# Designed miniproteins, single chains: the designs that were tried, part 85

Each design is a single chain, and the fold is of that chain. pLDDT is the mean over its residues in the fold that is shown.

## One batch from the design tools (miniprotein)

Design m2948
Fold by ESMFold2-Fast:
Structure m2948 (fold): chain A 65 residues (1-65)
Amino acid sequence: SSEARLAVARALLERYGPVPGLAEALVTFAQLERSDLPGLREILEELHPEEAEAILAEIETLLAQ
């Protein structure tokens, strides 16, 4: 479910922060889908507002591949 995927994304962001390779990890291991992007935006704006747009752009690009 979207809730479960976003919970994994939150846990990874809280533990590791916006490190290189995190976007790939979120798509691959949290199994994020395009429909999760609004929920992910809220989490990123809460935890890492300065990096939110860059991370969202990376994830959107990965989901388009």
Scores: mean pLDDT 82

Design m2949
Fold by ESMFold2-Fast:
Structure m2949 (fold): chain A 64 residues (1-64)
Amino acid sequence: MSLNSLTGADFLKRFNQNSPYQLKGEHFRALTGLNMNQPIDENIAQQLAKLLGLTLEALEQLVS
């Protein structure tokens, strides 16, 4: 599944469902540009992945 196929709302729902990680202030800062009704921005996804110590591919697997 491509990250671009998920809205911001769907991304957050799947991340919270599948992820063992708890989001902290730095992660929420990376999500500041997230639009709940539009496809997720790749730059936002990459920044969040970097803050979590994940590859973009690992983040995509968490939300698939």
Scores: mean pLDDT 71

Design m2950
Fold by ESMFold2-Fast:
Structure m2950 (fold): chain A 72 residues (1-72)
Amino acid sequence: SAKLKQQAEELEEAYKRLEESLKEGVGMGEAIRAAELVEKWSGKKLEVKPTKENAEEIAKAAKETYEKLKKE
C-alpha cells in the first residue's frame, strides 16, 4: 500500500542520515529519530536506548524494518 511505501521511505531516510551523521561525529539526534520510527512502524520496542553508542545497532534495526515494509 502507499502508506507502507511511505513508512519504508521514512525509515530508509532516517537510517541513512544516521550513518552519515556518525561519519561526521554527530549521531545522537538521528539515533533517537531512527529508534522512534523503528518502534512506530515495526510495532516492537527496541531493547537498546537511542544513544550514540547504540547508533550502529539502531541503524541496522531501521534497515531491517525498512526491508520488511518494502516487501509488503
Scores: mean pLDDT 74

Design m2951
Fold by ESMFold2-Fast:
Structure m2951 (fold): chain A 69 residues (1-69)
Amino acid sequence: MAIPADVEAMAEIAPEVYRLLQEKSDEEVLEFAVERLTAKGLSPERARQLAETLVKLIKIAREDKAARA
């Protein structure tokens, strides 16, 4: 099975996005992710979809940790 190139691009930026979400607002991180994905050749629409998905996944992981405080 082949992973779409756009999903691979998202995975490539995931560590940076995860780190930035520790110190930046969701909006700033989304803007950063969209910029990086469009720089890799993705359409603005697709870049936004992937950036939103990535941010949501990371937020779920963070919220799960916070809920156990």
Scores: mean pLDDT 75

Design m2952
Fold by ESMFold2-Fast:
Structure m2952 (fold): chain A 100 residues (1-100)
Amino acid sequence: SKFEKIKEELDKLATEASRRLLKAAQEGNMEEAVRIVEEFLEKVRDLLEKAQKTLSPEEIEEFRKYVAEILRKLATLAEQLGLPKEVVDRIRAFIEEVEK
């Protein structure tokens, strides 16, 4: 289904972002870690726009809940890795936007 394909794409993006974040943190490259988060959030916004154009209203609601779950995990990871508060707050603001 289109819904399963969009969820799979989000999972791939989240997995790659997490891998890149862990590497950047291990290398002490905080500037790169911030960039990785910002790039991921932009790609998630693009997927949400695609979902709105292609999925049913019920599937969109379910996808938004799934996005919020992925973003919560990212916020926790970013905080644990010591990313700036402003970046963590930006992730949390996006969660609030997605859950409205």
Scores: mean pLDDT 88

Design m2953
Fold by ESMFold2-Fast:
Structure m2953 (fold): chain A 69 residues (1-69)
Amino acid sequence: SRAAAEAARRAVRDAAQALLRALLEEGLADPDRVLSGAEIDPDAETITAESIRVEWGGPEYRPLLEAAL
């Protein structure tokens, strides 16, 4: 059902965002390559689609960012 698909997407997005945040906090991902400039608060819990669109970093993080959005 649509509701089940939306719930699954939210769960995947939340897990992907948590993983991305953990990678940034542990220094395993370059924040300048993942998070865009002065428009993103580095302490923000959520990465916006607009920031990903304009300042997308390395291709290695694309699948994770696509899942996080």
Scores: mean pLDDT 54

Design m2954
Fold by ESMFold2-Fast:
Structure m2954 (fold): chain A 70 residues (1-70)
Amino acid sequence: MEEKEKLIKDFKEYLDRLIAQVEKENPELAAKLRELYDKFIEEAKGKTIEEVKELMQKFYDEVLKLLDEA
C-alpha cells in the first residue's frame, strides 16, 4: 500500500513540476496535463503495484506526446 501511494505521489510531483513550467507559456497544455493526472488517478484505483507501474509508463508516454505536440 505505501509503495503504491509513493508511486502515485511521485507521478503527481512529476506532473506538478511540468504543469508549473508549462502554465507560463501554454495554459491549455497545462490543463491537458491535469486531465491526464485525473484520469491516471481514476484508473489506478483497485490496481496492483505492478499494474500501477505499467499505467504510469503509459501516462508518461502520453505526457511526452502532448509536450511534443506543443
Scores: mean pLDDT 78

Design m2955
Fold by ESMFold2-Fast:
Structure m2955 (fold): chain A 79 residues (1-79)
Amino acid sequence: GSLEKSLELAREIGQEFVDLLDETAPLADRLAEKHGLTPAQRDLVRLIIAGLRKKYGNSLTDEQIEEEALAELERLRSL
């Protein structure tokens, strides 16, 4: 029924989110080491990178994702 389809979609979305977070971890760790980020800032950058990957997919290079994630982190620090 409709409920089973909704549960399947929720599982797929949940798994895609986990996969994105796992895929972004090495880049977030590299940025944290390079820029001396705190653990909280590293986790925030990981979420930002996952969000950018979800929004833009493969349209942005790793270098462009790095630049956008750092720019967003600086905006959030300035608030």
Scores: mean pLDDT 74

Design m2956
Fold by ESMFold2-Fast:
Structure m2956 (fold): chain A 103 residues (1-103)
Amino acid sequence: SERLEALLAEAERTLAELENLAPDDVDGIVARSQQAIDLLAEAAKTAFEEGLLTDEQAQEIVRLLNQAIVERSLIASSEDVEVREEHRVALLQSFRNALELIR
């Protein structure tokens, strides 16, 4: 659908912005991560309502987004830049996996 394609396009842009933020921009990373979670949740809901996702795929997307919520919290609470970057990599991978399941 046009709505789903628009949500996926906005999610892709948000992930690109998230990837390009400086490692010390913790507030920016946390904010963009929340935007990505919200966009992917809405895209998954739209895809499920349109009959494009199985129950199993929908459950896996929920699991990936819950993992992203945890990774976002760890980024927000960590004082070590190397640890934050490790969590950002894991976060981005969860988002990419969710996005590919929705497509």
Scores: mean pLDDT 90

Design m2957
Fold by ESMFold2-Fast:
Structure m2957 (fold): chain A 82 residues (1-82)
Amino acid sequence: SNEEKAFAIMGDFLGDLQALYDRLQAARTVEEINAIVAEFKQKVADTLARLGTVLSPAELAAVKAQLDAAAAEFERLAEERA
């Protein structure tokens, strides 16, 4: 079902998110931090593309706002470490 597919997609994203936070905490150079931020932004874009196949436009817009906010917060945390 679309609900099961959306759940699986979000589960994948949350797993990737935790791994990226762990890598950000371990990073020692600005170059490593920038690479991790770029990967996070790519994961957000990939997740939204996958969700776009199973969510309505209104549901997708709401999730996009939340994921964009998460990306902004991740970038803020990365900037504080640089």
Scores: mean pLDDT 86

Design m2958
Fold by ESMFold2-Fast:
Formats: sequence, C-alpha cells, structure tokens
Structure m2958 (fold): chain A 66 residues (1-66)
Amino acid sequence: PPGKLSKESEDFAVLAVTLGMPVEVAKEVAELVDKGEFEKAKELIEKYMSGKAKEILLERLEKVEK
C-alpha cells in the first residue's frame, strides 16, 4: 500500500488541485516531490498547467527544493 506523503507534498497537491490540476496528476507530482524527483515534477506541471497557475506551482516547487 502507498505510504503517507509529507506535509509539504500534501500541501503541494492541494494547491495544484485548487489551481486546476487533475487530482491523479497532482498526486503523482506530490509523490515525485516527496521523493526529491523535482525535474519530473516540473515536467508534469509544465505539461498539465499553463499561465499564472503554472508559474505559481513552479515557484512553490523551487522553494520546496530548498
């Protein structure tokens, strides 16, 4: 069974869904963030999001990357 995501990854998934990303894609992005796979997370955000929503998510991802 899938493990529990970190609070940061959970919050990121909620933000992504709020900005219009499909729930399944937001979950995949959150799992990639939790694993430190930031380049793959960026690719999914760029594929599914555009305009201001994409910019907000990419900026948030950069801050989470430390």
Scores: mean pLDDT 79

Design m2959
Fold by ESMFold2-Fast:
Structure m2959 (fold): chain A 83 residues (1-83)
Amino acid sequence: SSLLEQARELLRQGEELIREAEEALRRGDAERAIELAEQALRKYKEALSLLEQVEVSPEEMAEAVGGVIRAIGVLEDARLLAR
């Protein structure tokens, strides 16, 4: 697969994981939300690393950066909920 195709697949995986993390957070399951958000963060960071190796639009790069920021936010909220 091309690096761009790999990055897009990682973004899709990150989006699925962060959605599950947000659902866990809504249910008050802080431990699961942390685990899922950490997995999402790894996927988004890997996607960002691949996108940086190829010339992509600022818009595509912003999507990956936005995913990282979102995952960090969920992690912060989940860690606060964990007491």
Scores: mean pLDDT 86

Design m2960
Fold by ESMFold2-Fast:
Structure m2960 (fold): chain A 91 residues (1-91)
Amino acid sequence: SENEELEREIEELEREAERLEKELKAAKTLEELEEIGERIDELIARATELVERVLANPEASRELRRRAVLVEARLTALRMLNHIKIKELKK
């Protein structure tokens, strides 16, 4: 079902966001942070499209909509943290 497909895509994004958060915390070089930044931007684009699809689906559960919004918010926070860490290393 479309609802099962959306749930699967959200679970994938949630897993990728958790992985990126761990990689960001472990990163020590500008090259690593730039690679992480590119991956965060790709996932934000995917999360934004997914949020639009979930909100347009009248059969999507409240929980599914909440999870979609939260994963987009988490990725946006990771982008800001990545940017801060890059600036600190460029001192």
Scores: mean pLDDT 88

Design m2961
Fold by ESMFold2-Fast:
Formats: C-alpha cells, structure tokens, sequence
Structure m2961 (fold): chain A 82 residues (1-82)
C-alpha cells in the first residue's frame, strides 16, 4: 500500500540522515516525490519527527531541490543529536 511504502521510505530517510549520507538522503527524497503522497499522508508518516525536519522534508519534495534539502536535514540532525 502507499502508506506502508511511504513509512518504509521515511525509515530509510531517517537512517540516511543519522548516517550523514547526503547523497542517500537526496535519493530517498526523490523516491518520496515520485510516490506523490498527499500533504496529509506525508504529515501522518512524519508525525514522529520534529517540526523543522518535517518542514525541510516537505520543502525538498515540493521544490525538487533534493540535494539542498538533504544537506539541511543532515546539518539539523548533527546540531540537535550530537
């Protein structure tokens, strides 16, 4: 289902962010965009993440600026979780 596939992609995204793998984060964001989730479905799947992370994920998907969003997500995680 769309929901299960999106949840799997969000888990892969979180792991890539934790690893600091900007390239992999960008790849997963592109896969999420191809899946074309509604804003509501994306918000539900990311409800466990903080507001800045959710905003950056949504911005990256909506704009298609995957590398920029990936760098910002990794930088945010490094500041908040180090």
Amino acid sequence: SLKKRLEELIERLEKAIEEGDVEKVAEVLEEIRKLNPSDETLDEATSHLDSPMRSLIKSGIDTGKFEEAAKQLVAWHEVMHL
Scores: mean pLDDT 85

Design m2962
Fold by ESMFold2-Fast:
Structure m2962 (fold): chain A 62 residues (1-62)
Amino acid sequence: SEAEKERVKAEFERYAAGLKALFEARGIEVEVEVEFTDEEIRVTIRTPEGTRVEVASIAEAL
């Protein structure tokens, strides 16, 4: 549903903000990108040690 989709978006935005704050608190340079589409939610976390990409489908997130 639309309400579930908005809830999932809010969860991922909160997750990304928390991760960025955690890494920055340690003095680690980090780039966090969140992309939302009708089908997917993609979170890209880039640090000096490497890049991590987490992808979840909207159907799987419901």
Scores: mean pLDDT 73

Design m2963
Fold by ESMFold2-Fast:
Structure m2963 (fold): chain A 102 residues (1-102)
Amino acid sequence: MTIEEFWEKLREIAELILDDETFEEGAKKLLSFLTGKEIKSVDFEDLVELIRYLSHMLGIPVPPEPKNRQEAVERLKELAKQVLELVDEYDARLAAADAAEA
C-alpha cells in the first residue's frame, strides 16, 4: 500500500464512522485495517483501542477512557472528523505540489 492509498483508505473509513448508519461498518474496517484480521463485531474495548490509535495518529494526547459505549462512539466520531480534516489538507497539498510541477 502506498502512502497515497493509505490516506485514501483512512478517508473512506472516517466517512463511514461519521454516518450513524455506517458507523459499525467503518469501525470494523478500521479495526480490520489496524489488526490485519477479519472483524465480525466491534465491542467496547475495540472502540477504546480505536480511540487510542486515532489520537496517536493525530498527535494528540489520548483522552480519558470513555465511561460507556455511547461516549466511545461520540469520541471516535470527533476523532474521525479530525482525520478527515488532516486527509483533506494532505490531498490539497499533494494537488498543489503536482500543479506546481506541471
Scores: mean pLDDT 77

Design m2964
Fold by ESMFold2-Fast:
Structure m2964 (fold): chain A 68 residues (1-68)
Amino acid sequence: SVIDLVVEFLEYAEKVKATLSPESAAKVDEITRKTLAEVEENRDDLEKVKKIIEEAKEEIDKIVEEDK
């Protein structure tokens, strides 16, 4: 379900955020907020929600790579 995907994503974001600098953690929070808003707008389209979350995870991974 969409809610299960959201819960999994939030757990991922929280785990990643704990390993980052405060500045990078703030960027992850911004991506998370934006992602949740996009998911809410597309909640009736499971395939779209999966793509939104996948793209958000890729953005978070780039922040992890660039964290200093």
Scores: mean pLDDT 83

Design m2965
Fold by ESMFold2-Fast:
Structure m2965 (fold): chain A 97 residues (1-97)
Amino acid sequence: EELLKKGQELLKQGKYEEAVKYFDEAIRKYGEDNAEAWVNRAIAYLKLGKYEEAARDLKKAVEKMTGAQSTAAVLLAVGELIDQGDFEGLELLNKAL
């Protein structure tokens, strides 16, 4: 949980590359079943313009979630792209999903 919190703090600061490293550690330490780590790393990848990596992480997160949680994760990622005005990134994410 410490690694997730630090990664989220770095995301808020715009330090996306550093945030990815913390989410990598969280996935490694807390296990692949921590869907929150996958979702947060996907958001960091979207901020970095890494749409294929983001889509892969979202697919992994959705596999570990059901119902409202999986739809919320996808909507959050789509919302990030819309909020930053990255419509090309949104198209690339949709193709990779």
Scores: mean pLDDT 75

Design m2966
Fold by ESMFold2-Fast:
Structure m2966 (fold): chain A 100 residues (1-100)
Amino acid sequence: SLREELERLRAEVIARLGFSEEERAALDALIAALRTEEELLAAIHLLKALLLAATDPEAAIEHLVKAAEYLGRLKGEKLPEEEVREIAERIVQEAVEAAA
């Protein structure tokens, strides 16, 4: 189920990225607020992007693009994919450089 995948990703993010108690509480509050399948899928793709940013930046960018697609569906708005991809590429590159 999407909830089981989300819970697995939550545990992995906390363990691998060394989340503080405050960061963990913020993540738990975000997860508790999710109600729809589109919200769950957006969150799953965001967490996958976060886990992959340092090891597989191309996959991280694709997950960020997918997260933006699901968020766009929730608002009934279509974000330009090219603009979203450019923003995702910049975010992932900055994250990789900050981790180096």
Scores: mean pLDDT 78

Design m2967
Fold by ESMFold2-Fast:
Structure m2967 (fold): chain A 89 residues (1-89)
Amino acid sequence: MEEAEERMREIEEEAIAKIEEILKTEKDEKEAKKKIAYIIGKGAREIIEVIGEVDPERARELEEALERYIEKAKKTAEPEVVEAFEAGL
């Protein structure tokens, strides 16, 4: 668990750093949202992979919950932002 916890922390720290860079450099709100969504999607995938190494059943539950959330988000959110998130996954 120590190794998995450290890897998840590194994934979160890298995602936060990239999001901060996007917020500083991207002045277009829509493009910033798309880039941030992609980074969050990539981080979510990497975290699920780490969890899957320790608890495969929990990883499957999280993956299924994420798929349900994405389907709902497509109906209520900006489609291009949701597509960017899925591209990161």
Scores: mean pLDDT 81

Design m2968
Fold by ESMFold2-Fast:
Structure m2968 (fold): chain A 82 residues (1-82)
Amino acid sequence: SDKEELDKKWKEMVEWLNTKEPDLAKEMSRAMQEAGRSGSVEYLAKKMIELARKAGLPEELIKIIEELAKEMLKAAEEEKAA
């Protein structure tokens, strides 16, 4: 299902970040856990972008995070409509 694919993609991103920005990856893992508890994809998307900007990531990486967040939000809206 789309939810399983998105969850996998998000976990892959956090794993990738752990190799490059381990402190940020830890904070993002916490945000994922909080989002899982609340069920809010909107919260996760906003928190990930906020954490990336605060960590001073290159704009190139922030843009990748923003695009992934947009995909997550769009998929969540489509599931609510179905």
Scores: mean pLDDT 70

Design m2969
Fold by ESMFold2-Fast:
Structure m2969 (fold): chain A 82 residues (1-82)
Amino acid sequence: KKVTVTLVTEDGKKFTGEGEDAADAVAEALEKYVEETGEKITEDNYLLQLPDGRVVNITTPEGRKAISKLKSGDTVKLIKKK
């Protein structure tokens, strides 16, 4: 079954990704964000806020584990660090 996750930026833009699991769905949403904005995503410049309010580094193993537990229809917020 396909999983869908919506990424919301601080300025209110939305990017929806879908995949076989939550990590794939988030990766597609981030790809769409990068393609539209031209910005590079790293653990130094971006964080991801989960539906439960936890903020995680996108590129860390712990951040990836947290993302993999998201469910279809969940929304995550992209937060810039600098």
Scores: mean pLDDT 78

Design m2970
Fold by ESMFold2-Fast:
Structure m2970 (fold): chain A 98 residues (1-98)
Amino acid sequence: SEIEEFFERFAEEHREFLAEAEAEMQAAREAGDMERLREVARRVAELIESHVKDPEVREILEEAAELGADPLTAAYKVLLGEVEKTREELKRFREALE
């Protein structure tokens, strides 16, 4: 799959940044620091957006970042065609924060 190969290469090329971002997001989740979680998620989303010019991916990345969800996983699922599934997961995530 070209999409799987793209994400494998993307993860390799940005390995240090993604590892640091994941560690920081995990620390923010454990601390309940939603502001920090969103800031890091937004940075990851912006990096992915710079490589992917798909409008649905951009919409999902923005929503995922605002919720503090993993933008890389969300973008990957959308590009694999799991758009509705990803939207439902983000909706459940949003409802859990209320």
Scores: mean pLDDT 78

Design m2971
Fold by ESMFold2-Fast:
Structure m2971 (fold): chain A 79 residues (1-79)
Amino acid sequence: SEQLKKKAEELYKEALEKLKEAKKKVPDASSEIEKLQKKLDEAKEEGEKLFEKDPSVGAALIGAEASKVILEANKILKK
């Protein structure tokens, strides 16, 4: 649904902002941050491909990975 897509997009944007903040504040974690960015990018590409066939599944995939990335980025920021 459009609501699920919007929620996934909001989580994705939040994840991007958290990774950007973590990269700026904790440069020593660059390798870990790059790994999280790659996971987020892969989830977005796969989820967007799924939007044509099953938008709910695509949105759920993007949202789940974005939420995980936000949690991991926050963990880096607390170090």
Scores: mean pLDDT 83

Design m2972
Fold by ESMFold2-Fast:
Structure m2972 (fold): chain A 65 residues (1-65)
Amino acid sequence: SEEFKKELESLGLANKIAQKAISEKRYDEGREQLEKAFQEGKITEKAYENALISLEIAKRREEAG
């Protein structure tokens, strides 16, 4: 369905933003970019939430040392 295609595209975009932020250790910038993409309707709420969790886990793991 068209809804499913949009969800897959949203997940892909959100994951790319999150992975780039994690690799660069720019967690705050990545969060801001995800929020902007969500506000602009480029990613779904589910994709946004999932990507934020990935960023939070990565940040906490780095801080835990």
Scores: mean pLDDT 84

Design m2973
Fold by ESMFold2-Fast:
Formats: structure tokens, C-alpha cells, sequence
Structure m2973 (fold): chain A 73 residues (1-73)
């Protein structure tokens, strides 16, 4: 029913890998892609669900900022 921490972490990493593929396919700025890759590494280092959720919040903020920049372009 509820995913274990390790299962949640692996699933999250797989989703971020898909996000990176998508960003590369649309020609997103390399600096932005690098930031997403850094957050992926932070997820790998996360030892608790709370740490994982904090990294996901940072990723959400980064994606929102990118979306706003795209609307202005």
C-alpha cells in the first residue's frame, strides 16, 4: 500500500531521470539541467522521508521559476 522509503526514493530518481530527458529534448538551458541533476544527487543522499520531501520542494520551486521564465520569453 504505502511505498517503503527506499522504493519512494528509487521511484523519485526514475521520475527525475525522465524529467532530465524531457528538459534535454526541449533544449532547456544547461545551467537549469545541472541544477536538476544536483537535486537528484541530494535525493540519493537523503536518509529520511523528511529530507527527501525538502529536496522535492526545492525541485518544485526550481520548476516553477523555469515555467515563469518561459512565459516571459
Amino acid sequence: EELSFDQLKELTIKHIDKLIEYLESIGAPEEFIQKVKELKQQIRKAKTREELYKVLEELEKLLLEYGEQQKKA
Scores: mean pLDDT 79

Design m2974
Fold by ESMFold2-Fast:
Structure m2974 (fold): chain A 80 residues (1-80)
Amino acid sequence: MEEIERLREEAKKVASPELYKRLEELLDLAEQAEAQGRHEEAEGLVLFVRGLIEAKKAGEDEERLLELADGAIEYFRERL
């Protein structure tokens, strides 16, 4: 999915190394969901990553973004 590649590039530019690692994992899970035909889960993951990137650009607290990302990773790893 072209949007996932775009988000990977944007995450590299905007995120800290710590946050980038989580965003990369979430995008990997989105690709896994898409490959399994789980389009709703893939779309949800893409929208979530976009939200985290925009929140980071808006000056949201890094610790909060890491907590949100870690929770989402745990949720989707268990279900995919």
Scores: mean pLDDT 84

Design m2975
Fold by ESMFold2-Fast:
Structure m2975 (fold): chain A 85 residues (1-85)
Amino acid sequence: SLEEVAPVVAATLVKYPPDKVSEEEQIKKIVEELKKVFPHLSDEEIERIAKAALKYAKEHDKKTLEDWTLNPEKLAEALKKILAE
């Protein structure tokens, strides 16, 4: 579920922030971590989650990203809204 995915994504974004790595590298790191923790998710699902997370992260500062590591429910809710069709 996105509630299980969000803490992995938040930790990855804090470790590889946009001022230190490119957007392509951030997506790559999120994909690598999600595949490692959730090997049952398809490549397409993982890629969509990574892109949605990066889009949301670009709207927030580093302090907010660090808060998500402690309270990933906020990121999970945002990911649900972005990924909803």
Scores: mean pLDDT 73

Design m2976
Fold by ESMFold2-Fast:
Structure m2976 (fold): chain A 76 residues (1-76)
Amino acid sequence: DAAKKAALEQSIKTVREVEEATIAGLQAERDAKVQALRDAGATQSEIERVRAQGDQAIADAKAVAEKVIKSLEAAA
């Protein structure tokens, strides 16, 4: 059914757009926190730890989006 396929593709596109916006926000937050630590004279290890926490949040957001997309594909 072409209509069901188009609806699924649109739903996946919306999920990807939300994922991209969420990742952009998390990247900006990570970069801002890293810069604040550098400005405060934090150690390289502290900066790397905060960066790793931000990278994990981005990875988690990607995993959530993939899970939603797989659920949409399975329901179609």
Scores: mean pLDDT 88

Design m2977
Fold by ESMFold2-Fast:
Structure m2977 (fold): chain A 66 residues (1-66)
Amino acid sequence: MARKEALIAGLKQAAENGDWETAVRYAAGLIKAGASREEIRDALLSVPGVTEEQAEEIVKRAEELA
């Protein structure tokens, strides 16, 4: 539970910084921890400036790594 919260926090911080490679790694970690695509997408979209298209691309790339 605490680990999943830490991964979500790291995902949001990476997205805020425009560090998409790090965001993909955190999203892949979340998928391995049992997070849904919806949960990851919603976390990304909560970051100002992240588009739906960017969120979907990050989730897609994370699934390929998981």
Scores: mean pLDDT 81

Design m2978
Fold by ESMFold2-Fast:
Structure m2978 (fold): chain A 82 residues (1-82)
Amino acid sequence: SMQDALEEAKKILEEMKSLLPELKEALKNNDITSAIGLILRAIGLLLDVERLVKEYPNNKELHEILEEIRAIYDELVAEFKK
């Protein structure tokens, strides 16, 4: 349902928010394997929310969550490229 999609998207957003401090710690410890794994996880989460937006294209809250997730993804990529 639309409500289940919104709850799933909100859980994905919270997971995405947790990835940035984890990535910073992995990079600080020169743990490149974990850092790569976190970026791959972020890509999967982004694709999952894009799928939910395609299923419910007129849902404003899903679009807002996708925009937040894209912003977090851009921050993750910027940290990884340092």
Scores: mean pLDDT 90

Design m2979
Fold by ESMFold2-Fast:
Structure m2979 (fold): chain A 98 residues (1-98)
Amino acid sequence: SLEEAIEKLEELIKEAKEKLKNSPLGPLVIRALEQALEVIKEALEGKATALDLEEAIGLLEIVRGLAKKFAPEEDLPLIEELIDKAIELLREVIKELG
């Protein structure tokens, strides 16, 4: 459900805030996750389209690319895991809207 997707994404944001607080890419990753959360909340209210959700996925993929170039090696596995899980949640929301 959209409500379950919101709860799961809030947990991912909490994990990012705790584990990436000293990462140079931490604020960018957190911002992208928070934008994804906002779009899912808007979808729950009937205010976001499948295109808005696809744009949020696109932003997460851009942030993944930046992390691969600029993140410390030790931060990269967590950043990729957080982004992969967020994209999966967004794809599940798109399916629920169709």
Scores: mean pLDDT 88

Design m2980
Fold by ESMFold2-Fast:
Structure m2980 (fold): chain A 74 residues (1-74)
Amino acid sequence: SLEEILEEGKKRLDKLFEENKDLPLYIRKMIAVGEAVDFLLELKQAGRISDEEAEELAEELSKYIVEKVKEAEK
């Protein structure tokens, strides 16, 4: 389901933020955006998501990255 795919993407981002915790937040944000783009392209190329679903996932993953950055600023 789309919800399961979103949770998979969020888990990838969580791992990436943890693995790169010693890097500046700005760099972690850049890496996270790149990972989100690669994830969506993989799903689209595999035919697992439509263009509309890819747009929805992109918005949700972008919001999640902003949230992770804000939490790390505390």
Scores: mean pLDDT 86

Design m2981
Fold by ESMFold2-Fast:
Structure m2981 (fold): chain A 89 residues (1-89)
Amino acid sequence: EKEAQELAIKALNEAMTILSEALEDFDIDGASVLLYLAVQLTVLKNNEFSKEELIEMLERAKKVVEKYLTDDAGRKAIEILNEAIEKIK
């Protein structure tokens, strides 16, 4: 369980790093996605979740990235989140 939560935290950190490095001036969509992921990361660091809840959180994070970002950084972030989901399952 703790290992699954650590994988989720690592995936969100890696996704945020890639998105922040690609962030351009006045990119409202990119900034909004980063803020969403930062909130999810804060929640994960301060609370314990089941494997099922962690998968649901990462799936929601993927949908947010997919909805607002269509660039290479967004696609890479989705790959990172997908890999974490498969490892947690």
Scores: mean pLDDT 82

Design m2982
Fold by ESMFold2-Fast:
Formats: sequence, structure tokens, C-alpha cells
Structure m2982 (fold): chain A 74 residues (1-74)
Amino acid sequence: SNREVAAAALGGLIANAAGLTPSPNAFAPEVVAAWHALSPEQRAAVVARAKAAVAEAGYDPAEVDVVAAELDAL
């Protein structure tokens, strides 16, 4: 689904930025912690990159914003 692709893209980029083992699960506790540890500039950069990757793959980039909002709520 669009959301599964968005979660995998954003989760992978967060994990990479934090030096974690790559995981397609954006909602893994270590990925959630890494997201909250990122600066606002780093969050904006990983979101923008995830949106570009998702759009290039033919999926809805707006779903990345939904996943990011869900991470912020955790």
C-alpha cells in the first residue's frame, strides 16, 4: 500500500541517519527514538528525501507526511 511504502522509505532513512541497522519498520522503538533525536532540519531533510523516493517509485508522497505525523505523536 502507499502507506507501507512511505513507512518503509521514511523508516529506512531515519535508521540510516542514526547509524542503525536498516529496517523497513518506521515504528520500531529504536527508529521512533532516532526520529525524536533528529533536529528539525534533519527531520525535514529525511522527509523530503523519502517523499522524493516514494514519488519516483510511483506512490503517493503525501503518505510520508502522515507517517511523520504518527511518529511525532509517539
Scores: mean pLDDT 82

